# Designed miniproteins, single chains, continued (3), part 46

Each design is a single chain, and the fold is of that chain. pLDDT is the mean over its residues in the fold that is shown.

## One batch from the design tools (miniprotein)

Design m9581
Fold by ESMFold2-Fast:
Structure m9581 (fold): chain A 99 residues (1-99)
Amino acid sequence: SEEVKEIEEKLKEYLEKNREELEKLREELKDLPVELRGYIGSLYTAKLALEIAGIDTSGLSDLEILKLGAILLYGDEELVNKEIEENKEELEKVSEELK
């Protein structure tokens, strides 16, 4: 939990430093369905958390990034795995639609 808190703090600092870029991204995504905007936001946050932790995300799928990022940030691997499994079909569909 201490390591997770440090990652969360670094993530907050990163998001603040890149506020203008994030506002531009938000503006670009505003016309997308809420579900797609939520997915993209979660993916972006997960990817940043992993990269701050020193993990190379270039070889990972969107679903793997979401899963690992969530485990890193929330620390409950069983709960995260359950939620990913319950939403796997929808997450895979959204990921495919973004390609």
Scores: mean pLDDT 67

Design m9582
Fold by ESMFold2-Fast:
Structure m9582 (fold): chain A 111 residues (1-111)
Amino acid sequence: MMEALKASFIASAENLRGAKVLADFAGRKIGEVSEEKQKLYEVSYESLKNGDKPIVIIHLPYNASKEEIEEAIKKAKELSTKEKRAVLVLFTDDPATRAAMAAGQAALEAA
């Protein structure tokens, strides 16, 4: 699951990097991803290409504020540049998905 999720995210982030936005899980099309979310995906994508350490998962609500997204960008950059970790960013309003991702992150860091 994690490898398939990582590959899918890298492919999605590459299209965002190429100024070609892909549909999300809800079938959203080009123009439905904010500039702040695009910047965060770009930072995540670069970290995934260059990170050899266990993945850190940053999860945010789908309607995260601009300030929350900017803080996530700072955290992702610090983790990828200073700690050399791969960072995966997920946006979801589903509390069960958020809880599952947090548990997955704890398991990855415990390994």
Scores: mean pLDDT 56

Design m9583
Fold by ESMFold2-Fast:
Structure m9583 (fold): chain A 76 residues (1-76)
Amino acid sequence: AEARVRIRLRLRGRGEMEFDVTAADVPAWEALVDPVVDGLRDAGLVVEDFEITVEGDDPAMRRLAELWRARLEELR
């Protein structure tokens, strides 16, 4: 696992969270996108800002970053 995706998420009234995802974690994080987005929506939480950074040259990591970016944008 030479590549990483870093997801930074700022939630209104909850502060900032940061997650580092390695290649081994990609299937788990693909499975988490819908339950996380649905959970945030159900809780009435607002995404004030997010930043997704890809380190390295892994197409699977880039696809994961694109997926999370699109889904988090729905909560702005």
Scores: mean pLDDT 80

Design m9584
Fold by ESMFold2-Fast:
Structure m9584 (fold): chain A 58 residues (1-58)
Amino acid sequence: MDEIEKLLKESDELYQRAEDLEKGAEESSPGMKEKLLKQSEEFRKRGDELRKKAEELK
């Protein structure tokens, strides 16, 4: 298996989780909304890092 494939799959999964958290945040209580949005940002940041790593491996 290609390491690049694994990194891209993990990145996609992190972006998917971030989207799910953002949707959950919109339907959550105000206090939970801020917490979920912070977690979403962390997942997007990790996804970006994995994408960058995949590009380096090429």
Scores: mean pLDDT 81

Design m9585
Fold by ESMFold2-Fast:
Structure m9585 (fold): chain A 70 residues (1-70)
Amino acid sequence: MSELQTKILGVLYILGSISAATLAALLSVSAATVSSALNTLEAQGLVEQTAPGTYKITPKGISTINEINS
């Protein structure tokens, strides 16, 4: 998992549901970079869309963070 993907999961874990645009602003990266990372995380089941363009961490995503930080 990339450093950016880990940071995205951490932000979602702390803040809950958040838009891709807000994630890009918070992390100071392009919307394209965040969208690419979110697409990868969603394909892995680590995040899900709660509304159009709004994402949250899944239980699998939380488990993945805990395994990395063990």
Scores: mean pLDDT 81

Design m9586
Fold by ESMFold2-Fast:
Structure m9586 (fold): chain A 64 residues (1-64)
Amino acid sequence: SLSQEEIAEMIELLFGAKPEDLVVDRKNRKVVLADGTVYSVAYLGKMFGIAPRTLQRYLESLAS
């Protein structure tokens, strides 16, 4: 699987946002960007080629 550093770089490249600027909604398994755009963790996992569980663990680590 991709490292946390590689995932962070992909998020910055694709969304123009730093990972720390994302709001992680753990209960609904979604991510909110600074502009209010919402993506499901499952959708982002598919887009990045990362298992959704792996991506969720990374995002939770970043938000905590």
Scores: mean pLDDT 71

Design m9587
Fold by ESMFold2-Fast:
Structure m9587 (fold): chain A 89 residues (1-89)
Amino acid sequence: MLSEFEKELRELIVKYSKKLFEAVQAGDEEKVDEIIKEANEELKKLADKYNLSPIEYTAYALRATGILQETIILARKDPEKAKEFIEKL
């Protein structure tokens, strides 16, 4: 069963995955880097809100970052597959 933290984390990942998809489609590499930085800052705020330990934060941040990186890779190679990937998050 997903906790309230994991639900908010999923919503945040979906939000930033969509933003990254749009930036990649526009060919805006500087915007991609900006969005990744903002996503990491929001992940830290969410971790602080739920009083996560440094180890818990690191584990969730690595998972979230992996999903965002996969979105970028898919958006560059196959935009339709990227959309399907984001919808299944």
Scores: mean pLDDT 86

Design m9588
Fold by ESMFold2-Fast:
Structure m9588 (fold): chain A 71 residues (1-71)
Amino acid sequence: MVEELAREVAEEVVRRHADQIPESIRADVLESATAAARRVGLELRDSAPLEEIRERMRRAAEAVVRSALAG
């Protein structure tokens, strides 16, 4: 399921950057990363292999984390 995969990928990415993300915004960053990953998953659902979808979701989640940390 796209939603579960998006959540899993977002949690993995946020966990890897846990030491850099302030606790006060951690929940917001996780939610935004999950939403970005879900959007990518929905766009690619019928056009790409599952592993490619997972990789693109991971990149989207990483972009959200990077944006949050950059200000």
Scores: mean pLDDT 81

Design m9589
Fold by ESMFold2-Fast:
Structure m9589 (fold): chain A 80 residues (1-80)
Amino acid sequence: MLQQVLQQVRDQHSDVSGVAASVVILGGAGALGTPDRLRDLIDRAMTLARNSGVVDVGVDSLRLTGRAFGLDDLVDRLLS
């Protein structure tokens, strides 16, 4: 399931960083609440991705996003 969600987000947002795509996935899991909160977290994740060099959608970008936003437990559940 997670791989299909990652691929779907990548297909819809081909120009976004992996960290931003990971935030969208976490939002889709209901972790981020409102659309405004999700948008704020995407913008912050894009800044983080540019500064850390993470530009691909995958486990590493999802873990980086989870750690940055205190969602480690949710990331672990999504990857298990």
Scores: mean pLDDT 57

Design m9590
Fold by ESMFold2-Fast:
Structure m9590 (fold): chain A 85 residues (1-85)
Amino acid sequence: GLSIEQLRAQFDLAVRDGREARRELEALEAAGIHSREDATRYTGAALRVVGSATELWLIARRAREQGDEELAARAEAALKEFGFS
């Protein structure tokens, strides 16, 4: 398995990437999907949010397995931030 330091680094990346992708989704939804390029960006951003959520779910599980309840709780909070339970 990954070290605690590696899990924390993965957490930071997943949160950053997820927030960036969600901001892009929100901007596209506000502006409207008016082109094929907009649709491609929307799909790409949606897939990145799902990817970040999947990574955060795995991080929460691995953190809990290693006894890092603080990291597990932070990952679960980030999942809720992205609309996942």
Scores: mean pLDDT 87

Design m9591
Fold by ESMFold2-Fast:
Structure m9591 (fold): chain A 88 residues (1-88)
Amino acid sequence: SDLKEVVETTKAFNDAWLHRDEEKLREQARKLYGLLQKFPNLTMLDLIEAGATEEEAVMTENLILLKKQNPDWSEEEFVDYLMELASK
């Protein structure tokens, strides 16, 4: 259950998204990519038990699924997709 870094990074990513902080958003997206590489089998329940809210857990699960659906994506391709999604 040492998933606190995943939870905190997801929170920081959402905060950067809400504040339109492109630099922080890119930084947190890169951190998420690395963490999802280490924990590809994370479940929503694991995240909630680690202290995530339901919204944070759902977001992280969606990012894990996105990465699994696009196994050929590099870190920068993953980050660029999230930045494009955030720009709307």
Scores: mean pLDDT 78

Design m9592
Fold by ESMFold2-Fast:
Structure m9592 (fold): chain A 92 residues (1-92)
Amino acid sequence: MDVVERVRRLARETIRAAEESPEAGLRAMEELARAVREAVELARKSSIDDAADIAGGLSDAVREVTRALREIGRRSGATEAFEAAAERLRRL
């Protein structure tokens, strides 16, 4: 499985889970964070061009999920928990 495609899939699943409940969203974030770490490790072992492609895909997916979680947090009252989770994901 393409690691970037897996991260994009998990990002979409995280957004859907967060729309259902804050608890489900935070649980999905832990799985997404593990997939992001795996993709970062692969990028470190890859050629410069392959690493750049992986980094670009990861950056886009992380930005999209972070933006969606902030909006969901504002609507659901889980702003503080989702901001903390988004901050942790941005540091990866």
Scores: mean pLDDT 78

Design m9593
Fold by ESMFold2-Fast:
Structure m9593 (fold): chain A 110 residues (1-110)
Amino acid sequence: MTPVQKKALALAEELKSDPMASFLHELPDVEKMPWLKDVVEEFISLSTIIERIKSGEITTFKEFKELFLQMIENVKKAYPEDSRTYKGALEVEKKYLPKIEELLKEEEAS
């Protein structure tokens, strides 16, 4: 893995270890929630992001940020704005997006 991949993986593992992000670990059960297929074509989970970093499909912090934001947007499209899950996605974005942006600034300065 590149230094970029190692740093992205470390932040993704930090996010996965955060109890507030437990709802993002795995894909929702679309067989029990079939209406989700009509709202989101592709769901991204933390496990998906971690796998793509380890496989080398994510090689830049820009790609990492794009998948992180897609994961958050999937929740916003799938759940009502007054739901705990939707509000949880906003709190995760607020906490972790600035950390990803700092990594992007370091990459751009190199």
Scores: mean pLDDT 78

Design m9594
Fold by ESMFold2-Fast:
Structure m9594 (fold): chain A 63 residues (1-63)
Amino acid sequence: DEVKKKIKEIVDKYKNSPTFADMVSSLDDLVAIAKEVGKDEVIKYLKEMGAEDLAATLEFLLR
């Protein structure tokens, strides 16, 4: 799935280079995807990938 692939690329980038700037960039990308496909779908994929911190942050931002 294209959406899952994009989210995985963002998570992998965040895990390998976790700077404040990378975190903000990753959150912006995740918010953009969530606006297109729905926040619940993005949060589901983040949890499947073990990125529970990003999932919790996205849930907070899009509540």
Scores: mean pLDDT 77

Design m9595
Fold by ESMFold2-Fast:
Structure m9595 (fold): chain A 90 residues (1-90)
Amino acid sequence: MELEEKRKEREKRIEELFEPWREELRAKYDLPEEDVEELARLLAHAEVTLEEILADPSASEEEKQAAKKGYEELLATPAEELVKELRASK
């Protein structure tokens, strides 16, 4: 089914983006490995979600612009602040 194929493609893309984010976060920040992994997963999911919205022909230009802005704001947030937010949500 197309839905199952899309799910597998999404999971594969998240895995492909996870390692580059993990390596970048490790190089830039002195964070515990578990926090690096959680942030890398968050950023990989956010990037895939943005890619899906931008590729969706049913999404409005306003929705696409809002998604881009949200992603840019996420990337502009200091890693230490994102870790604090992730820990607070648990």
Scores: mean pLDDT 79

Design m9596
Fold by ESMFold2-Fast:
Structure m9596 (fold): chain A 62 residues (1-62)
Amino acid sequence: MEITVLLEDGRSAVVEVPEGITGRELAALLSERSGIPVERLDLSPADAVLREGDVVTLRELP
């Protein structure tokens, strides 16, 4: 399914991910794809099950 990720600088990206994942699981997947540790990725909402076309916010922590 496609999810829209809003970045802290106002940019957005559409990513293809498995259905039924949470925001926390999406952060882990983005960590694997980017090489950034998941501890440095703050994704909201983290605990909601995502649906096709959902919009999440991603912020990279220092």
Scores: mean pLDDT 78

Design m9597
Fold by ESMFold2-Fast:
Order: sequence, then C-alpha cells, then structure tokens
Structure m9597 (fold): chain A 85 residues (1-85)
Amino acid sequence: SAMEKMEAMVKKIEELIEENREKLTDDQIEELKAVVAHAKRVGEETGDLALAVQTLKAGLRELAARYPQTKELVERMIKVAEETL
C-alpha cells in the first residue's frame, strides 16, 4: 500500500540520519527529523504518496541550501524518496 511504502521510506531515512549522526549537529538532526515528520503528516492527511515524496524532497533541498555540509547525505535521502515511487 502507499502507507506501507511511506513508512518504509521514513524508516530508511531515519536510519540514514542515525548512521550519519556523528557528521551532523544536534540542530541539523532536529531539522532533518522535522522535515521527515512534515512529509509523513502530508502523506497521512492526503493519502498521496507522490505528494509526500515531493514534500520530503523540497524540505531536504531547502535544508541542504541552509547547511551545505549536509548536501551529500541529503542527496542519498532524496534517492531513497525517489526509489519509493
């Protein structure tokens, strides 16, 4: 189901955050988690996996623009999101 795909995407991205925890500040971790939580809420409220993925990608790109040092990790997260569809 679309919800199962969204939950699997969220889990993989949360695992990427934990695996890269030592390369991130606490503020960056909190902002990444907030971006993921927002995309999850959009998917849950709309039932639209494609919209949830687009919301996630937009939030991740905005975060990488504010924190250029996260760009490599963000690119890996975007790949996970794109592979979900």
Scores: mean pLDDT 88

Design m9598
Fold by ESMFold2-Fast:
Structure m9598 (fold): chain A 61 residues (1-61)
Amino acid sequence: MEKEMIEKVEKGTLEGIDFAGKLVTKLKDYVNEKLTPTEFFATMFGANVETFKELYELVKK
């Protein structure tokens, strides 16, 4: 049980670091106007950019 708890903490920490790194990279692209808000959020959720653009067009109407 103790080893399982340590493995969960290590996995969570690594996932957090990886997520933070990706967030910083995407934030830099967003600030440099290389990404629209829709594209930024689509990449952060690991989703298809086209899907978010379709949703935006539906809401905009």
Scores: mean pLDDT 61

Design m9599
Fold by ESMFold2-Fast:
Structure m9599 (fold): chain A 71 residues (1-71)
Amino acid sequence: MDREKVIELLEKALEALRAGDLEGAAELVRQAIELSEGEVKEYLEGALKATQQGPVSGMVGVADVLEYLRS
């Protein structure tokens, strides 16, 4: 897994969510899923579902995965 690229995509997804661009955020999360494997991929699939429910849910889901990757 390209961890740095996944982090970059998720940071951009957070910016898209803050701007109200749910479609752009979902596309960035999908790109992160394609670069991911195992447990990280499962967490990202959860974050994608959260972004589809709304910007606040999406921000929480994406932020949680970012914290996991940085810990």
Scores: mean pLDDT 83

Design m9600
Fold by ESMFold2-Fast:
Structure m9600 (fold): chain A 62 residues (1-62)
Amino acid sequence: MSREELEREVNRALALMTLSLYEKIAKDPEKQKKLQELRDEVFANPEYSPEEALKKAEEILK
């Protein structure tokens, strides 16, 4: 495994963990559903950018 592949996998794992935490913190059911859908999308697509996922999650929480 290359260093770049490892870094991508680590960043992906951190992003998924952060999305799960945001779901627990969000008290609005609509925001929770949007975060869950985003997490499912990121999980289903290994090429999904972790940075884009976190940016979208922050937008949902605003």
Scores: mean pLDDT 80

Design m9601
Fold by ESMFold2-Fast:
Structure m9601 (fold): chain A 65 residues (1-65)
Amino acid sequence: SEEAYKAAKEAIAATADPGGAGAAGVGASMRQGENPEEAGKNTKAAADDLGRPEAGRYGEQLAAL
């Protein structure tokens, strides 16, 4: 959802560490009701839009555990 994407984007922007940013994005997306797979996708999309592809990769890896 747009709200899950926005929440992930805000969480990533607030977190300097790429691994922490990925985890924060996934967590924020899941709090909006998304499942782990969708949370990983939202985190990757938000991280890519912010120019932080490493954070997106870490978020996808975490969501796949």
Scores: mean pLDDT 81

Design m9602
Fold by ESMFold2-Fast:
Structure m9602 (fold): chain A 78 residues (1-78)
Amino acid sequence: DAVAAQVAAFERYATALLAANGGSLDSVRIEGDAIVARGTVAADVDPNELAKGLGAALGKPVEVEAKGTEVTFTVPLA
C-alpha cells in the first residue's frame, strides 16, 4: 500500500545516508500521522543537512532532532 511504500523508501534512503555519514539506522516506526526514524551519525556531521537530503530524495519535508550523535527524523504521512 502507499504507506508501506513510503516507509520502505524512507528506510532505504535513511539507511544509505546514515551509513555514508558514519552512522546507522536503528528503528523506523509510524507514530501517529508521521514516520519517525531513529539512528546515529558521526559527531562532525550536521543533522540538518541530512534531513535536507532525505527531504529532497522523498519529495517531502523532513524534520530532524539531534542529541549528541543520536538523530531522529520525522516525515509526515500524506
Scores: mean pLDDT 80

Design m9603
Fold by ESMFold2-Fast:
Structure m9603 (fold): chain A 75 residues (1-75)
Amino acid sequence: DDQALLDAYLAELRKAGIEIELSPAEAEALVARIRRHEELRPAYERTLERARANPPKDTEAYFELFEEEAARHRA
C-alpha cells in the first residue's frame, strides 16, 4: 500500500525530529518518487542517516539529499 510506504518513511523522519505536513498532491508525488527508486534502498538508508544528522527543512530538501545518494549509488 502506497499509504503504508509513505507512513513508514514519515515515521523515520519524525524519529529524527523532522515533522512534515503534506497536501494530497504532495503525498501522491512523494509516494511516486519513493516507488520510482525502490531499487535504491541503500540510498534511502544513507539519506535517512544524513537527515538525522542534519534535518532537512521540508520534503523537497529531503529528496535533494536522496537524489544525491541515488546518483552515487548508480555510479
Scores: mean pLDDT 68

Design m9604
Fold by ESMFold2-Fast:
Structure m9604 (fold): chain A 100 residues (1-100)
Amino acid sequence: DRDDRRRRLAEDMARRMIDLATQGARRIVDRDPSLRPQAQGGVLATRVLSRRLVRYHLDPDRVRQVADETVLTLVYLVPDAVDTADGIRGVTDDYVRGVS
């Protein structure tokens, strides 16, 4: 079922995005403990946006839009979150290939 596959792919994408943001936040705090509030904010924002992304699971364009918002939010809060941003882009590319 195409719709079930889209839902599962969006749920997998959301879990992977949260994992990447959590791991990225830990690396950022390890380098600079003063960035802990920004790093925690990035993880929280990713969790909120991931819930929204799963709600849009039937609309791949909306799922992509939320992923792009997540990348922009993370880079804005922590400019050096490049590894996390690249990871989310990779997860987004995997999602797009899966829903095509």
Scores: mean pLDDT 86

Design m9605
Fold by ESMFold2-Fast:
Structure m9605 (fold): chain A 78 residues (1-78)
Amino acid sequence: LDEKIEAIKKAIDKAIEEALKRGEPIDKEEYDAALERLEELIRNITTPKEKQVFDLMYELAVTDDPEAVEKRADELYA
């Protein structure tokens, strides 16, 4: 579990750093706080929907095709 949480945090942090380098208006402090809340939520997963979201986030963090996973997530939740 800790390894998966760490992988997700690293993937998100890298994406935020890349967005900031492109000049996108990203509040890094807000995202850092959100990552801490995310860890707490993951450790308290109890429902099938929460597990599905966690599985998608982990897949996104370790995939070699992040665009395909993002599109799938958007189709499910947007």
Scores: mean pLDDT 67

Design m9606
Fold by ESMFold2-Fast:
Structure m9606 (fold): chain A 63 residues (1-63)
Amino acid sequence: MNDALSRAGAAAVRELGLTPEQAAKVVYLLGIKKMSPEEAAKATGVSVETVERVRRLIEEFAA
């Protein structure tokens, strides 16, 4: 819904090496479902460190 979420997803693919499917899922769980980074990491199999970087990208593009 937010342009920031779409941009964060694209940046996660480019900068963090996530697949488009992984990036979309992490962004959805953090931005729409409002899950914690730890919960999103468990749900996606992505590391907590990488999920925290995606959260920072969402915040950066939302500013």
Scores: mean pLDDT 81

Design m9607
Fold by ESMFold2-Fast:
Structure m9607 (fold): chain A 90 residues (1-90)
Amino acid sequence: APSAAATQAATQVVQAINNQDYQALIDVMQQALSADVDTKRAVVGVMRGAVDGMPAADVRAFLAQNNTDQSLQDVIQQYIQMVQQVMQQQ
């Protein structure tokens, strides 16, 4: 079963996406980068589900809607790092 931390992180990602609160999404992703692999998998799984079939450019535009350039770069970098780590742990 997923840990309480993994469940909490996944819930926060869903809420941030639904509310278009990209600062909250960035904050969850930053926290998840230093978390265990199960928490990273949960966050990546939710994000992939929400943006399944979207090209990287569309994911970038979606996550960065109404954000600053720095927030956009942070979201892109964190998302890529999390995807790579989840793939390496499979």
Scores: mean pLDDT 62

Design m9608
Fold by ESMFold2-Fast:
Structure m9608 (fold): chain A 80 residues (1-80)
Amino acid sequence: EVEALAARVVALAREGAERARAGDYEGALAALREADATAKELAAAVKAAGTAEAQAIAQRTVAEVRAVLEPVAEALAAGL
């Protein structure tokens, strides 16, 4: 479950980033809201698991999401 939730968070973040690059900001926001909800489920699952493996998956997921979203956030800020 932890690994499946992590994969879903990353996939939703990538969808949000792609939509934002295409100028679909409403679709991007919807995908990112789903990513946030799934990330909360991931955090609860990691806490319940209590393992180093689950914590490592969470850390990798945060790094991947940041790598995907940071360039998009910077581009949007520069465009304002």
Scores: mean pLDDT 80

Design m9609
Fold by ESMFold2-Fast:
Structure m9609 (fold): chain A 89 residues (1-89)
Amino acid sequence: PTLTASQVPPVAAGETITVTFTAPDNDVVGSVFGLALAGQPIQEIRQVPNDAATVSYTATKAGEVYRFTGTVQSAKSITQTAETDASVY
């Protein structure tokens, strides 16, 4: 099964960006989700012990692009990563 990240339409400044990460089976032993400005290091990391997670962030400045990264580890120690970008106008 492959980790996926939801697509995010462009949002206005002051709106909440929401990304859902989904692993299609329950063979997940760890998850790490991060938020960064596009091209910058991950600024916020959350770890959840499940196969699906939602990450939300309120964007405050027009013209920024945020990158959401999800990484999951299966019980067989297989690591998968998915990314999506959200633009603020």
Scores: mean pLDDT 65

Design m9610
Fold by ESMFold2-Fast:
Structure m9610 (fold): chain A 74 residues (1-74)
Amino acid sequence: SMMELALEYAEKLIEAIENKEPLSVISEIVKEMADEVGEKVALTIFHLALTGHAEKKSREEILEEIKKRLEELL
């Protein structure tokens, strides 16, 4: 499903952010996500992953927030 694919990309993005990967790597993940699930979904995931990480939320908390937001968009 599109939800499962979006959440798979969300986990990949969160891991890249946690590992402090270069902006080029993070940008490529967001671009691939936009191509697969659409720009609106991809940018929503990116926003929630960045803000959640900045707020020191766990991966599980960030994924739960992403899932709730995507249920409104999908």
Scores: mean pLDDT 85

Design m9611
Fold by ESMFold2-Fast:
Structure m9611 (fold): chain A 60 residues (1-60)
Amino acid sequence: VRERLEAVRAELAALAAQIKAEHPDMSAGDYGAALVRQAGPLIREASRLEDELMAEDAAK
């Protein structure tokens, strides 16, 4: 779980950098919308994995 969470976080950072590189003149609002559209599922997965990791850590 921990390694998967780290991988998801790395992928989120890569997507954020890619969006900025592709659209350097993008407004803050447009950037936010693009980030949520592209990274929304990864953000949700990261949150879910964080909850799972905390539960596993408490059980072990």
Scores: mean pLDDT 74

Design m9612
Fold by ESMFold2-Fast:
Structure m9612 (fold): chain A 81 residues (1-81)
Amino acid sequence: SALDEMRARLEELRARYEARIAAARTPEELQSILDEATVELNRLYEEGLAAGVPEEEAFALVQETLHRLLDAVAAQRARIA
């Protein structure tokens, strides 16, 4: 389904950005990675809506993925401090 495809794409995005976050060495690198992730999340949201994913479900999935990435950023920020 379009919903399952969106879940798979968001999981791939999360894994890819978590790897980049774990490799970051400065707060500036973390912010740059987060900014890029936000742009890509917005694109996946729009593509999910275009594919027929209900707006509420698409928003919830993007929100969950963003929260996971924010947790990863916070954890990495603590490690490089």
Scores: mean pLDDT 91

Design m9613
Fold by ESMFold2-Fast:
Structure m9613 (fold): chain A 72 residues (1-72)
Amino acid sequence: EESAKIFEEAAKKAREDGDEVTAQALENLAISARDLGISAESVIKVLEATRKAGIAGPNQIKLLEYLKEALK
């Protein structure tokens, strides 16, 4: 699945940066993408909406940045 690959690529980059918490969250999203069909695009849209609403925490912002970088 393309979404699982995006999450896995983002997790690898987070782990390379030493951010194990973000890497683990992204690996869990990759599992959900394979098992439940969770879309990377949908997750990004939800995180973007949360950031615009001013309710995103630092962990959600990191997740969004890694996902956007993986899409390049």
Scores: mean pLDDT 79

Design m9614
Fold by ESMFold2-Fast:
Structure m9614 (fold): chain A 88 residues (1-88)
Amino acid sequence: VKEELEKMKEEIKKLGKEAIEAIKTKSPEEAVEIAGKKYGEMLKLVEEAKKLAKENPEAKEYAKEVEDTYGEELAEIVEEYKKALEER
């Protein structure tokens, strides 16, 4: 379970970076679509991590790391998107 949660954490980081890259390099419409899709994938990983922690209470700390990583990546995405909008 720990290895699965660590992989989910890394996948969330990857999805966050992909969303930020789309915001920086794509048109506004494409950036919103891509970032929205990546956000949905990150949410699914958080939900899976919460389910694993519910079934495996010993994994709660690792699931919290997944949630914390999601929050950090989401904050970066929001800031980059805000900057992109302000530069128009």
Scores: mean pLDDT 79

Design m9615
Fold by ESMFold2-Fast:
Structure m9615 (fold): chain A 93 residues (1-93)
Amino acid sequence: SAMERKRFEEELEKLLEKAKELGVPPSTVLKELVDIMLNGKPAEELSSEIPEELHEPIIEFAEKFKKFKEEVMRRYIEIEVDEALELMKEALS
């Protein structure tokens, strides 16, 4: 999880640096990412404020983050099940 977090931070920093080079504020890119990743905005409906060169990097980042979120949620459920099983075994002892 720590290594995966660091990878996302590094990929996000690279995306924001590319946005700055194209004259796009980091806040504009972050808002677009939040809307796609957390608020259910379709990736195809990027803001007109986003240059075409940033469309693919933004979509790729959002899709990778969605997959990461699903993986983290899956592990979280598995941890809760394992803890519940351990508590049941202790109660039966």
Scores: mean pLDDT 72

Design m9616
Fold by ESMFold2-Fast:
Structure m9616 (fold): chain A 74 residues (1-74)
Amino acid sequence: SLHQAKVMFALLSESVDAWYYLSVVAKNEEAAERVLQLQKETMARIKALDPADEAGLTAELEEARRRLDEIVAE
C-alpha cells in the first residue's frame, strides 16, 4: 500500500540520519550499530503487518522514532 511504502521510507530516511550523526559526527560506533539493528527489526515487523493496517504501521514508525531519539540522546 502507499501508506506502508511511506512508513518504510520514513523509517529508512530517519534511521540513515541517526546513523550518520552517530557514526560520522559523534563517532559512537556502538550506538550507530544499535540504530541499524533497530531499523532492521522494525522493518521486518512492518513487512509482516497487514498492509491495510494503517494504525499498526504508524504505531511501529512512532515506536521506532521514540527509540531512535533515546539512542541519539545517549
Scores: mean pLDDT 88

